# Designed miniproteins, single chains, part 79

Each design is a single chain, and the fold is of that chain. pLDDT is the mean over its residues in the fold that is shown.

## One batch from the design tools (miniprotein)

Design m2727
Fold by ESMFold2-Fast:
Structure m2727 (fold): chain A 94 residues (1-94)
Amino acid sequence: SFEELKKRAEEVIERINQLIDEIDSLTPEEALKKFRELSAEAMRVMVELKKARDATTDPAKQAELQALIDRIRSAVQALNDKLEELIKKYEKEK
C-alpha cells in the first residue's frame, strides 16, 4: 500500500543515515557489504515509488512521492561518498 511504501522509504533513509554515522568504525569489506544491501533495498523502494508516482493523477501525491525519491537518492549518494572516503583512507594507510 501507499502508507507501507512511504514507511519503507523512511526506514531505508534512516538505515542509510545510521550506516553513514557508523561507517568510520567499519572495515571496507563490512562497509561495502552493508552498502550493497542498503543500496539494493533503496533501489527497489525507488522503483515502487516511481510506479506509484506514475499511477497517480494527484499533483500533491506526485510531489510527495518525488520528494521521497529525491531524499533516497541524496542519502544513497551521501553514503557512497562516505564509502569512497573510507576506501581512500585505507588505501593511503597501506
Scores: mean pLDDT 85

Design m2728
Fold by ESMFold2-Fast:
Structure m2728 (fold): chain A 79 residues (1-79)
Amino acid sequence: MSALERVEAHELARLDALLRAAGLERTDDRKAGEATLQRLVEAGAISEETKQLLLDAGLLYRAPSEEALERAIAALKAQ
């Protein structure tokens, strides 16, 4: 792997850990995953570029509650 690929993998792992700690659950439903990531972009919690990186890595999430989504948004903005 290139140095850039290693840095990207580390950042994606960090984001995955943060989103799961907030209560978001991994899913294989791409439509649900894209909808969740789009809500994070619209809230200003992640960039469109970060959304694309997560999608390309297959890191898809669903929010089991609105509270879990709000915690994820707050945690992302606190970075």
Scores: mean pLDDT 80

Design m2729
Fold by ESMFold2-Fast:
Structure m2729 (fold): chain A 85 residues (1-85)
Amino acid sequence: SELKQLAQDLLEGKLSQEELMRLFGLSPREARVLQRLIQLRRERSTLSVAEIARELGLSPATLLRHVRRIDAKLQELGDKVRELL
């Protein structure tokens, strides 16, 4: 499935910020936050939410707000893609 491959490429950090924006409708800031979050988890798997927020130069509340919006967009686009199958 192309959707399964896309999910794998996302988690492996293979998608560019431009691809994240195009494929998932993310803003430039949301795409940067998602890409850097994935990189940090790949490099340092044991970081807390507070530590990730610090590494990204965000407050924990701002990071959580970005993650909620990104998750909503990924879920909505995933559902739309499934409807095309």
Scores: mean pLDDT 75

Design m2730
Fold by ESMFold2-Fast:
Structure m2730 (fold): chain A 73 residues (1-73)
Amino acid sequence: MTQEELDEAARKAIKDIEELLKDPSLSEEARKALEETKKKLEEALKLKDLEEKAKTMKDAVGAFQEKTRADFE
């Protein structure tokens, strides 16, 4: 996976999170988790090390998926 592919994936994830944050039915806990994940992805976009960037992005996406399973499905 290239840096460009990682940047694109992170930007898409941020956009998806922003769309979810527009839902007024979100719990306060779910909203906080989404905002934290968005922040981590934005920080990942600033990283120039490809391996660190991939790890940070994977961890952030994984945390988002685990946290949102009960609240969004």
Scores: mean pLDDT 72

Design m2731
Fold by ESMFold2-Fast:
Structure m2731 (fold): chain A 107 residues (1-107)
Amino acid sequence: MLAEGLEAAAETLKKEAEKSKHEEAKKILEEAARRFREAAEVAKEDERKGSSLATGAMLWVTAEIIEEEDEEAAKEIREGVLKAMAEYYKVEKDKHPELAERAEKIV
């Protein structure tokens, strides 16, 4: 379900932040994790509002990646987000079976 997928994404972002070698990437990944966790909690009561918050979190972290001038920090954020989205699709496999299968091969 949406909330479970978003919780998996948030937990993955938190773990990737803990592994980060760049302070800027760590802060962005931690804030992304916080936003996805908030979206997951909201989605439990209102899936439409939770989905809107998750979209906002994705737009925000994408802007942060584009604005990041340190290429290595930007790479850590991109890889963390990709892993988080792969875990989201693995959890949401009943709605996205083909994406879940592809996600297993990426990470």
Scores: mean pLDDT 83

Design m2732
Fold by ESMFold2-Fast:
Structure m2732 (fold): chain A 99 residues (1-99)
Amino acid sequence: SHMEEEQKKARQKLEEARRLKEEAKRVAEEAIRHLAEQDPQAAEAFRAQAETALKNIEGLLEIGEEATRNPEQVRSGLAAAETAKLEAEALIEKARDLL
C-alpha cells in the first residue's frame, strides 16, 4: 500500500539521518580537538554550538521514530528525518571548515 511504501522510506531516511548524526558528532569532536590547541575559547564556543545542534537533531530523530510507528503519521516522521539529515550535514560542513 501507499502507507507501507511511505513507512519504508521514512525508516530508511531515519537510519540515514542517524548515521549522519554520528558522523557529525565525530567530525565536530575532531574540530574541537584541533581548535583547542590554537584557541581554547573558540573550541568551547564551537563545542556549545555543536552540542545544541546535536540535541536538536536527536530530538527530530525521536519525533520521526515515534511518528513512523503510526502509519497515519508517517509523513510527519519522514519530514522530521529529512530535517535531521539536513541539520547533520550542515554541522558536518561547519566542522570540516574548522579543520
Scores: mean pLDDT 88

Design m2733
Fold by ESMFold2-Fast:
Structure m2733 (fold): chain A 110 residues (1-110)
Amino acid sequence: VVHTLEEAKKFFEEGKTAYEAGDYVEAEVKFRLAGGVLQKLNKSVAATLSLLAIVYKKQGKNKEAESLLKLALQLEPDNAGLQKVKKLLNEGKDDEAFEVAEKLFNEEIN
């Protein structure tokens, strides 16, 4: 199968639908698939790592969420949006963090 940005976008939209339904396990699977497509296209996975961090936070996996966000910030240290996701997650504003991470993902695929 040839990987495309449309495939990454489809996986993201499926993950967002799962997230909004409270199905964080399915959201994790879909965001991992989106990130895998971006990796094969030599695109940054930093936004996808931030989405996974938010999903892990919703699952109570706080240490895993922090590790994923640290990795995203190591990939793009000057990304103000990633820094805002970190701040919002530390404040327990998970849904606001998701809105920022979604914008970052859309910027990468457009």
Scores: mean pLDDT 87

Design m2734
Fold by ESMFold2-Fast:
Structure m2734 (fold): chain A 80 residues (1-80)
Amino acid sequence: MPSIAEQLNEVAEKFERGEISKEEALERVRELAEQSEDPLLKASLLKTIERMEKLSEEEAKFELEVTAGMVMIHESVLKL
């Protein structure tokens, strides 16, 4: 099963490419937050959702890309 970081990066890439809508991206990130065992990661994803809801589509793409990168760095440190 792909990690939350890997799944989040896939969502970010699809949203950046216009393959999914902002609404679909928000729903997928919410699902990943619900799957998260890490309360800090879950809280971070929920805050990203809140920020993305207030942003334009292009700004939301950037916000999600930044969040995906941060989560990948975080899981890279904790995966061992």
Scores: mean pLDDT 80

Design m2735
Fold by ESMFold2-Fast:
Structure m2735 (fold): chain A 98 residues (1-98)
Amino acid sequence: SEIEKILREAIALVDQFQDMIRADAPKDDLLAVLDRIGALISEATELAKKEGLDTRLLIEAGAGVTMLRMAVRLDAPKSVLLKNVEKIKELLEEALKK
C-alpha cells in the first residue's frame, strides 16, 4: 500500500538519523532529516484518515518527532536523542504490522 511505502521510507530515515547522531552530525543536518521524517508521518497520517484507519500510532510518532526536534535544538545529550528516536521507530514498525 502507499501508506506502507511511506512508513518504510520514514523508518529508513530514522535509521539514518540514528547513524547521524552517533557520528556527531551538525545540528542543521539532524533537523533537516527530522523535518523529512515528520513530513512522511504527516502524509501517512492524512492517507490513513482518508481510508478510515486508526491513526493513533502515527499521531504519537509525529508528536515524538516534534519533541525530538526540540531536544536537538536544546542540545540534549546523545543518549536522550537515541532513546527518543528508538521510540519513534517502534511506533512506525508497529503501524506497519497492520
Scores: mean pLDDT 89

Design m2736
Fold by ESMFold2-Fast:
Structure m2736 (fold): chain A 68 residues (1-68)
Amino acid sequence: MEREERLKKAIENFEKYRKYFKPPKSKVQEIADKLAEEQYRLLKEGIPVEERQKRFDELMKKLAEELK
């Protein structure tokens, strides 16, 4: 098996294992996951710090309301 295929299989297994775990996550865990995902997206896009901070603030407010 090639390295590339092995990495792809590992990621796929990780995703499938996530589904096997409890369907609903705690509100806190969901918030953390969404924050990490958004940060990763912005980092990939090369968004300026000021825009990232603005997006982060908006996302935090929305997720905080969900935690309520």
Scores: mean pLDDT 66

Design m2737
Fold by ESMFold2-Fast:
Structure m2737 (fold): chain A 76 residues (1-76)
Amino acid sequence: MEEVERLLELAESGDPSKIKEVAEALANSTDPRVVAAAARALIRMKHPEAKELVEKILQSDNPLAKAAAREVLKRL
């Protein structure tokens, strides 16, 4: 799955500008695999802005994204 591969690549790059793309994929995806990959990427990046972006996702209507965001916050 191309989107999963893209998210893992973004995590490896460590580019701060890419954190927003990873958070958006987590918030907007309905595919559990994409949501899991985005959550894992945010945890691996350990960027100071990741917490703020993940807290925003908790306000979304996506139940998969909200569950994943809660786990990411627990591990940050």
Scores: mean pLDDT 73

Design m2738
Fold by ESMFold2-Fast:
Structure m2738 (fold): chain A 65 residues (1-65)
Amino acid sequence: MHEKFLELAEALSEKFGVSLEVAEFAVLAYFFYGGDIEKAADLLVEKFGLSREKAKAMVEFILKA
């Protein structure tokens, strides 16, 4: 479980140019909201000041992984 989480967070960090901390938070937000893309993206926008477009793209990447 932990290994897959770290691999996903690392891939997300590399692809979107965000810190590993932001990427890990994005993965956790996705699972916390049960895969709700809009809620997870909104939290990333509010907490890290990401654009809504970038936040949604990050969450969609998690969904497709």
Scores: mean pLDDT 81

Design m2739
Fold by ESMFold2-Fast:
Structure m2739 (fold): chain A 77 residues (1-77)
Amino acid sequence: MTLAEKQELLAQEKAKMDELIANTPDEEKKKLLEEMGKLGVEAAEAAMTHGPDDPVHPELAAEFKARADKLNAEWEK
């Protein structure tokens, strides 16, 4: 799959998330979905720009995980 095809898929997934957010009546959950979508896009972009010869820095990967864990904890409340 080309970089352009990956970017197109990411754009389609973002559009689906935006639709889900727009149809969510709970303001607190809506905000959490927006933050989760943003984190997902940032992580996907990092993965697309890095590879075996230039992997995502472990510290940045740990930050993505910590952010995901925090959002999941807030979602489960």
Scores: mean pLDDT 74

Design m2740
Fold by ESMFold2-Fast:
Structure m2740 (fold): chain A 68 residues (1-68)
Amino acid sequence: SRMEKLDKRFEVAIEAAEKEGRLDLAKEIRELLEKGDYEGAQRLVLQFLSSLPEERQQELLERLQKVA
């Protein structure tokens, strides 16, 4: 379903944030998802992507696209 794919995409993004040492960001994304603020969670994911080195950004985008 759309929601199952969306949840999986956020899980991938949260894992990537934790791997990059952004535990603060991972926690904030989880809290927004618990509140049903999917738009807020998406904004944080996009900001995180933009903060990554080009190589890591490309790898994460490819992983996210596979779930979409």
Scores: mean pLDDT 80

Design m2741
Fold by ESMFold2-Fast:
Structure m2741 (fold): chain A 82 residues (1-82)
Amino acid sequence: MIELSEEELEQALARLRGLLALARERNAPAELIAALEETLERLEEALKIEDPKEKAERVLRILEEREPELQALARAYAAELA
């Protein structure tokens, strides 16, 4: 029922890796860098799951759990730049 294609998962992971690299290059707040690193690590572990459905469900759960923290940190950083 919940479906995420393998290609979408790979694109999301690549995008997150790119954001982490950019955050490090731009000296973003340590909290944001750490949150990105933790999210990426959890997603990479989930991608090792053999069952496609279980993998997709685990990835979505990680994103749902981590998105509020990442959004809060990103908003705080954006407000500091404004």
Scores: mean pLDDT 73

Design m2742
Fold by ESMFold2-Fast:
Structure m2742 (fold): chain A 90 residues (1-90)
Amino acid sequence: SLEEILAQGIVLVSKAAAAVKDPEVRAKLIEMGSELTLLAQEYKKADEKTQKELIKQIVERLREAAELAEPYDPELAKKILELAEKIEEL
């Protein structure tokens, strides 16, 4: 389900933040994790049109998080991108 995939995405972004030694990149990943959590909560309450708009925002944030993570953990970045693609197919 979307809820399970989003929960996995948030966990992976948190793992990326923990793995990153650069404090600026870590702070950005933490912020993205927070934004994803808020978007997931809004999705549960939203109408169908708003849900489609929120999916686009969630996918964008996951792709940005993957890009930030890639120089530090390419395998983790790939997993985040795969979840973004899976969400986009819903």
Scores: mean pLDDT 85

Design m2743
Fold by ESMFold2-Fast:
Structure m2743 (fold): chain A 79 residues (1-79)
Amino acid sequence: SPREVLRAGAEAGARARTVSQAVGGALAALGGAMEAIHRGELTPKEAAEIIREGAERAVTEDGRDLLLTAAKDVEKAPP
């Protein structure tokens, strides 16, 4: 589901050891979040909070920053 893609992307971004992995995780989280919002499964605020929780667990600065950027983009999305 889009919610599962969002959670998996946030987790992948949090665990990322390389910039390429961090970008992949952030893009997956963003895509899953937007689709979940579009389907009415999550509000923009709820989706952004899931991504921010991933950012707090991020093992690299790049992973954290990319997830935080994705969260900011998601919270601006209209439902």
Scores: mean pLDDT 85

Design m2744
Fold by ESMFold2-Fast:
Structure m2744 (fold): chain A 89 residues (1-89)
Amino acid sequence: AKTLTEEELKKLEEIAKKAEEALKAGDLETASKYYAEGAKLFEEAAKKGVAEAALGAASWEAAAKMVPADEEERRKILEKMKAEYQAKK
């Protein structure tokens, strides 16, 4: 099974740190951009055969959408995620 390379892991750690720093500063737009960048890296790794990266891509993409969203948009995203989770029992 293919795993993430050390260089890919380092990039993800740097992106995660920058996203957390942006969240701590209240910069939701910047945090969202970093989460989207991390999701893209996971998606590329999944295409290369890293199966676990597909879950990472979905999780970070959800975070990117939820972080800048208002309460109504967050509710809509959460309801969609719950419906998808329940359908896959």
Scores: mean pLDDT 73

Design m2745
Fold by ESMFold2-Fast:
Structure m2745 (fold): chain A 74 residues (1-74)
Amino acid sequence: MPSIEEQAEALIAEIKKLVEELKLSPEERQKVDAALATLRSLIENGSESEKYAALQLLREEKEALEKRLKEKKE
């Protein structure tokens, strides 16, 4: 099974792809990039509970962006 670090990297890659597809403003993109950098740091250096919390936040961000992209396409 993929590690928590592998799952986080996959989610970050998918979030970055969604940001490109949504063509977010430079300001919105900077906010997402800053959030992803913070969450990546928690995945690399955090406690087990912090890693799981960061992974959950990555999943929520991905889901929110996917929903936004789906709404834009329809």
Scores: mean pLDDT 82

Design m2746
Fold by ESMFold2-Fast:
Structure m2746 (fold): chain A 99 residues (1-99)
Amino acid sequence: SATPAGEKTYRLRAVGVVQALLAPEARRRGLELSEAAVARAEEVFAEVVERFGLSEEEIRELRAEILRFVEENGGNNEAGVEFVEELAKEFEEREKKLK
C-alpha cells in the first residue's frame, strides 16, 4: 500500500459505513441494533465523507470492498455484525485519544 497509516485510519473511520451497510441485513435476521448505534453509523459515514472529501467513485469502491469483506466472512452473519459493533467502539475511543 502507498500509505499504511492512512489506510488504517481510513478503515477505522469506515466502520460506520460497514455498520450502516449491515443494518438492513441485521434487521432481516432479527438482530437488534440500537437506534443509537444506527444513528452513530450515519454520523460516522457523513464525517468520513466530509473529512476525506470522498468522490462518488471512492464511495463506490469503499462499498465494494466492504461487500467483499462480508462475503469472505460468510456473508449475512451475526459474527459480522458483532465485529462491526466492536470496531465502532474502538473507533470512538481512538478518535477521543487522537484529539
Scores: mean pLDDT 50

Design m2747
Fold by ESMFold2-Fast:
Structure m2747 (fold): chain A 91 residues (1-91)
Amino acid sequence: SAMEEVRKLVEELEKKVEELIKTLDPETAKILRKQVENIREALESGDLLALQMALGSAELTISTLRLLGLVPKEDAEEILELLNKALKIAE
């Protein structure tokens, strides 16, 4: 089902962020953890609009952190790809 595919993408996103934050400054790591927590909470709520909003918010946040040099380009692009795939399925 579409929701099972989204769950798998969110699990992959959570794993990638968990590894990435080990290499980041504590403030940037905290921002990323909060974005992932917001996505997980929206997913568990069953509210599709809440999920779409959380995914979109995370895309904007990751893009900004990349632009500021706080997250490496390669890691940011991998995370954005997962977010985009999840958002497209959640539509």
Scores: mean pLDDT 89

Design m2748
Fold by ESMFold2-Fast:
Structure m2748 (fold): chain A 64 residues (1-64)
Amino acid sequence: DLRAEVKARLRAELDIPASLTDADIDAAVDAGFGFVKGLKLPDSFVYPWARMVLEEDIRRRLKL
């Protein structure tokens, strides 16, 4: 399951603050899938896009 794999990698590779919920992580994963589907890209692009979205949300919440 690619969705579960992407979500697990985000949790393992990023220091996710307690202020971010499971729903926030799911939203980042959804954004990755939407990007790939919209541009007809390989599934390998889901993780890097989801990671970028989640990192941006982390920076915004930490006010960096």
Scores: mean pLDDT 81

Design m2749
Fold by ESMFold2-Fast:
Structure m2749 (fold): chain A 65 residues (1-65)
Amino acid sequence: MDVAREVGDRLLAIGLGIEAGVEVEVRDGKLAFVTRTGSKEELEKAKRAAEEFSELTGKEVEALE
C-alpha cells in the first residue's frame, strides 16, 4: 500500500504489456494483463508478462482473456 511503489508497479506493468502486445487494466484495485482478442496465442503472451511482473515485484498478478 505504498503509493510510490504502486506507481512504479503500474509503470512496469504498462511497459511489459506494451512489449507483449496486451493491455493492462486495474480490476478491483489489482493489476491484470488482458488480451485484446482473447486468442490462445495472446493469452500465452499475457501469462508471460504476468510471470515476469511477479518475478520482478514479488506480487501476484493475473492474466485474463
Scores: mean pLDDT 75

Design m2750
Fold by ESMFold2-Fast:
Structure m2750 (fold): chain A 73 residues (1-73)
Amino acid sequence: MMVEFKPAARESILAELEQELERAEREGDEELVAELREAIEKVKAGEMEGLATLARVVLTRAVDLALARREAR
C-alpha cells in the first residue's frame, strides 16, 4: 500500500485543508483553525497525520451540514 504522498495527491489534500481552514476562520472556530494549520504544515512536510486530521474534520463537517439541512426541511 502507498504510505507516501504523491505530488498530485498532496496538492489535493492541501487544497481541501485550505478550504476547510477558510470555512473555520469564517465561523470563528479558533480551535479548528489551529488544528487545520498544524495539519497543513504536516502535509507539507509529507506526514500522514495531516491526512487523518483532514478526514476527521471533513466527516464532522459533512455530518453537521447534513443535520442542519435536515432541520431546515
Scores: mean pLDDT 70

Design m2751
Fold by ESMFold2-Fast:
Structure m2751 (fold): chain A 119 residues (1-119)
Amino acid sequence: SWIEKLLSRIPGATPEEVKELAEKIQGLRDAILNKDEEAAEKYTDEISDIVIRILDRMKSLEEARRAAELFLQVLLFVRYEIEIETNFDPEAIKLANKVIQKIYDRLLEHLRRLEEREA
C-alpha cells in the first residue's frame, strides 16, 4: 500500500511496525469513512501507542522529532485522501480532524517529556 511505503521512510521503524501501523491507519481510515466513532477512537489509541513505542526507541531527541514529523505528514496525506474520497463530507472531515488532532497532541506531549528527560 502507499501508506506502508510512506511509513517505511520513518527512521528507526522496523518492517513489522511499518506493517502494523499501515494496517491500523487503514482501519482508522475505514472507521472514519463509515463514521464509526468508537472504532476510530480505538485505532487512534493503537496508532499512538505504536508511534510512542518507536519514539522511545530513538537514540536522540532530534531523531524522535524527525520520526514524529514524518508520521504526522503521513496522517495529513490520509486526511487529504479522506477529503477527496468522501467528496468533502463535513462529518467525515470533522471526525478525521478530531482523531488526527488527538494523535498530534499525544505525540507533542510525549516529545516534550522526552526533552525534559534530556535536560
Scores: mean pLDDT 85

Design m2752
Fold by ESMFold2-Fast:
Structure m2752 (fold): chain A 70 residues (1-70)
Amino acid sequence: VDELLKESKETQKKMLPVYKTYIQDLAAGRFDVNAATSKIESLYNEAETDLEKKQLLAMQKVMKATAAAL
């Protein structure tokens, strides 16, 4: 039980910088989908947990959808 809560918090801590960079790049008009997806693929290869990998894949889909809308 405690282990699941700890894993969730660690995953959120790792994902927060990724979300922050994405939002900042969008706000600045500097969003590059190729650079963003390459960063996600790098993080996915380094990911230690299935939860982290699932979150990264979801983020990648959001980034690709955002690029298609721009």
Scores: mean pLDDT 74

Design m2753
Fold by ESMFold2-Fast:
Structure m2753 (fold): chain A 61 residues (1-61)
Amino acid sequence: SREDRERLIQLVKEAEKLLKDDQQKLNEIVTEVSLVISDTGDVEEGIRKLEELIEEYKKEK
């Protein structure tokens, strides 16, 4: 849906801001999310995966 795409874009921007100095990790996260969307055909699954990966990164610091 349009709302799902807008949410995904917003979360990607948040990830970019959070990982501005870790471009390799950001690219790995974006790639993994893209693969989930490609495999499932579901943007909402990609959103869930991105939220999970952002939270894991915050925990590791």
Scores: mean pLDDT 80

Design m2754
Fold by ESMFold2-Fast:
Structure m2754 (fold): chain A 69 residues (1-69)
Amino acid sequence: SERTERDIARVRELAEKAIKAAKEGNDFDVGVYIVALATYRVAAENEGDTEVAREAKRQLEKVSKAYEA
């Protein structure tokens, strides 16, 4: 599952970038990273990769909370 590990690492990286952008007030970059995270989630759900899908969902929830704070 090298692909699963790579996708999880990428999902975490995108979430960190989204949270940083949110703290900086960069709404455009937050939107770009949220779309990328949502794309990983949908692709993982369609492929049956429950681990990537779960991580993407979890990270999206963290980004949403950081953006509202």
Scores: mean pLDDT 86

Design m2755
Fold by ESMFold2-Fast:
Structure m2755 (fold): chain A 69 residues (1-69)
Amino acid sequence: SKEQKEAIAEFARSKGKEEAAEKALKAPSTREAARIVSEATGVSVGTLLRFASIGAEKAQRELVLEALK
């Protein structure tokens, strides 16, 4: 999905891989985005998809919780 693609790019940036993040955002599919970041970070495509889902969910929740403080 679009959200997973964005989360995958953010994961790449968190690892200092800005070029891979930019390429992932331009990829035609979520699988291609994960593949690009996998090559740059050494993390498997499956693991990246899992991290993307968890990361996107946690980021969204943390923003809501911070607004309440």
Scores: mean pLDDT 73

Design m2756
Fold by ESMFold2-Fast:
Structure m2756 (fold): chain A 60 residues (1-60)
Amino acid sequence: DLVEEVVQKMVDAGFSREVAERYLRDLYREDKDEAAELIVGAHPEASREEALAALDRRFA
């Protein structure tokens, strides 16, 4: 899961899982395109469409 990998990277960087989840959820609700771009930035092999689908499955 592309979003779970980003959450795990944030946890590895020192954020709590709760803070990482809230940050990504709030970003997704405020600006879906920016949230998708963040996921693609962490996974250059993934498409924007795949990133958005992963965000929709988790937060929609």
Scores: mean pLDDT 83

Design m2757
Fold by ESMFold2-Fast:
Structure m2757 (fold): chain A 83 residues (1-83)
Amino acid sequence: SLEKEIEDLKKRREEMVKRAEKFAQEVYDLGLQAPEELRKELARIAQEINDAAAELYSGVNPEEAIKRMEDAEKRARELKAKA
């Protein structure tokens, strides 16, 4: 039924949002252990991930929200590799 399909999609979206929020927290926590300049950049990336997760949760431009989360995650990993 359409109702069941909507429920399944909502659950998958909520799981994706939760994983993104967890990753954003990990990025923020990494920044707390980093030099000031790197800390500020990691905090900005964590905020971008959280903003994109909020957009995904609300259903606003989900494809763009996913891309923004992926791009932010890549930047966080690159900064971690250089630290």
Scores: mean pLDDT 80

Design m2758
Fold by ESMFold2-Fast:
Structure m2758 (fold): chain A 84 residues (1-84)
Amino acid sequence: ASDFELRQLFRLFSEGKETISLAELKAKLESLGLDEATLARVLAALREADTAGDGTVTRKEFIEVLKRVFSDEQIKELIEKLKE
């Protein structure tokens, strides 16, 4: 996926904020109908990227994790669901 697509996805999840909490992100991903295994992989990778351990996710951490966990096609599908 392009960096533009991932930045758009972060803006949609964060509602234009600089960070999003792990709890809020989990709730939003669950609402999009992600399977439990994919959701668990994303959350585990985000916790590993959160080196401060404060339970918040920056745009950079979010983009790096999504590139590792999701395919380009899956990222486009998530963006489409959030636009509706």
Scores: mean pLDDT 75

Design m2759
Fold by ESMFold2-Fast:
Structure m2759 (fold): chain A 92 residues (1-92)
Amino acid sequence: DRLALLQELVERLGEAVRAGDEAEFERLLEEMRRLGFEAEAEVLELLTEARRRLAAGEPLEAVLEELERRLPELSPEAQELIRAMIEALRAL
């Protein structure tokens, strides 16, 4: 089941994030791309970049504007996920 495989990869990515294991996180993103989860890997990569920029003290709105600017470059599924994340981040 493709969804079960995606769930396993997402769970492993969460473990890598909690452990602070950036090398494992990047390895899992590459594995997702190889397995045909390119859209999901692209979303996670963009969200990780946004998180790093926010942690570095960049203004939230500037980070969100860059994410919105990049939406047309993504698949419809990835666009939906990023829009949901932008809405959630603005609610913080």
Scores: mean pLDDT 73

Design m2760
Fold by ESMFold2-Fast:
Structure m2760 (fold): chain A 97 residues (1-97)
Amino acid sequence: SLRERLRADAEAMRRALAEAGLSFPELTPEQLERLLLAVAAAGELARAVLEGRVPEALLARLEELERRLLEEGLPLGEVIERVLRALEAVLAELEAR
């Protein structure tokens, strides 16, 4: 499933960062996990865009989300959660097609 792929990719990235000695001291472990899930989802979306599978209307929804997040000045953890939820929703719509 999409969720299983995103979790596997996030875990692989987390292991690679640890092996490289990279740390993100301003993030909680939970925030880092959610950030890596969002990065994995963004990677899946980028692949779908390169394959011509993403409708312009879905890209416009993500651009509107970015604009709103920049205007609201939300805490980093909440920005990560909103981005992750939006990316998961777009990818779920693509998988249903």
Scores: mean pLDDT 81

Design m2761
Fold by ESMFold2-Fast:
Structure m2761 (fold): chain A 95 residues (1-95)
Amino acid sequence: SMSEEELHAEVSKAMAVLSLSVTARILRAEGTPEALAAADVLDEAADIIASSEDALEGLERAIELVRAAAERYPSVRDTLEATARVLEKVKKAAE
C-alpha cells in the first residue's frame, strides 16, 4: 500500500508534470523557433520529474533545466521564469 509520504510525492510530481505539459502546449501554439525549442526543454523537464525516484531531486533538476532555457531563449524568458517559480512552489510544498 502507498504511504502518505509516497502519495504526497506522487501528487507533487503529477502537478509539476501537468504544469510543464500545459506550458509546452502554449509555447507550441505560439510557434516561434525559440518557443518550440523551449517546449521541447519543458517536455524533457517533465520526463526528468516523472522518472525520478526522489521527487525533490527531480524537481530541483527540472528547475535548473527550465532556468537554463530561460537564459538561452530570451523571447520566452518571462514564461520560463514563471514556470520555474511554479516548480519551486511545488518543491516547497513537497518538502
Scores: mean pLDDT 88

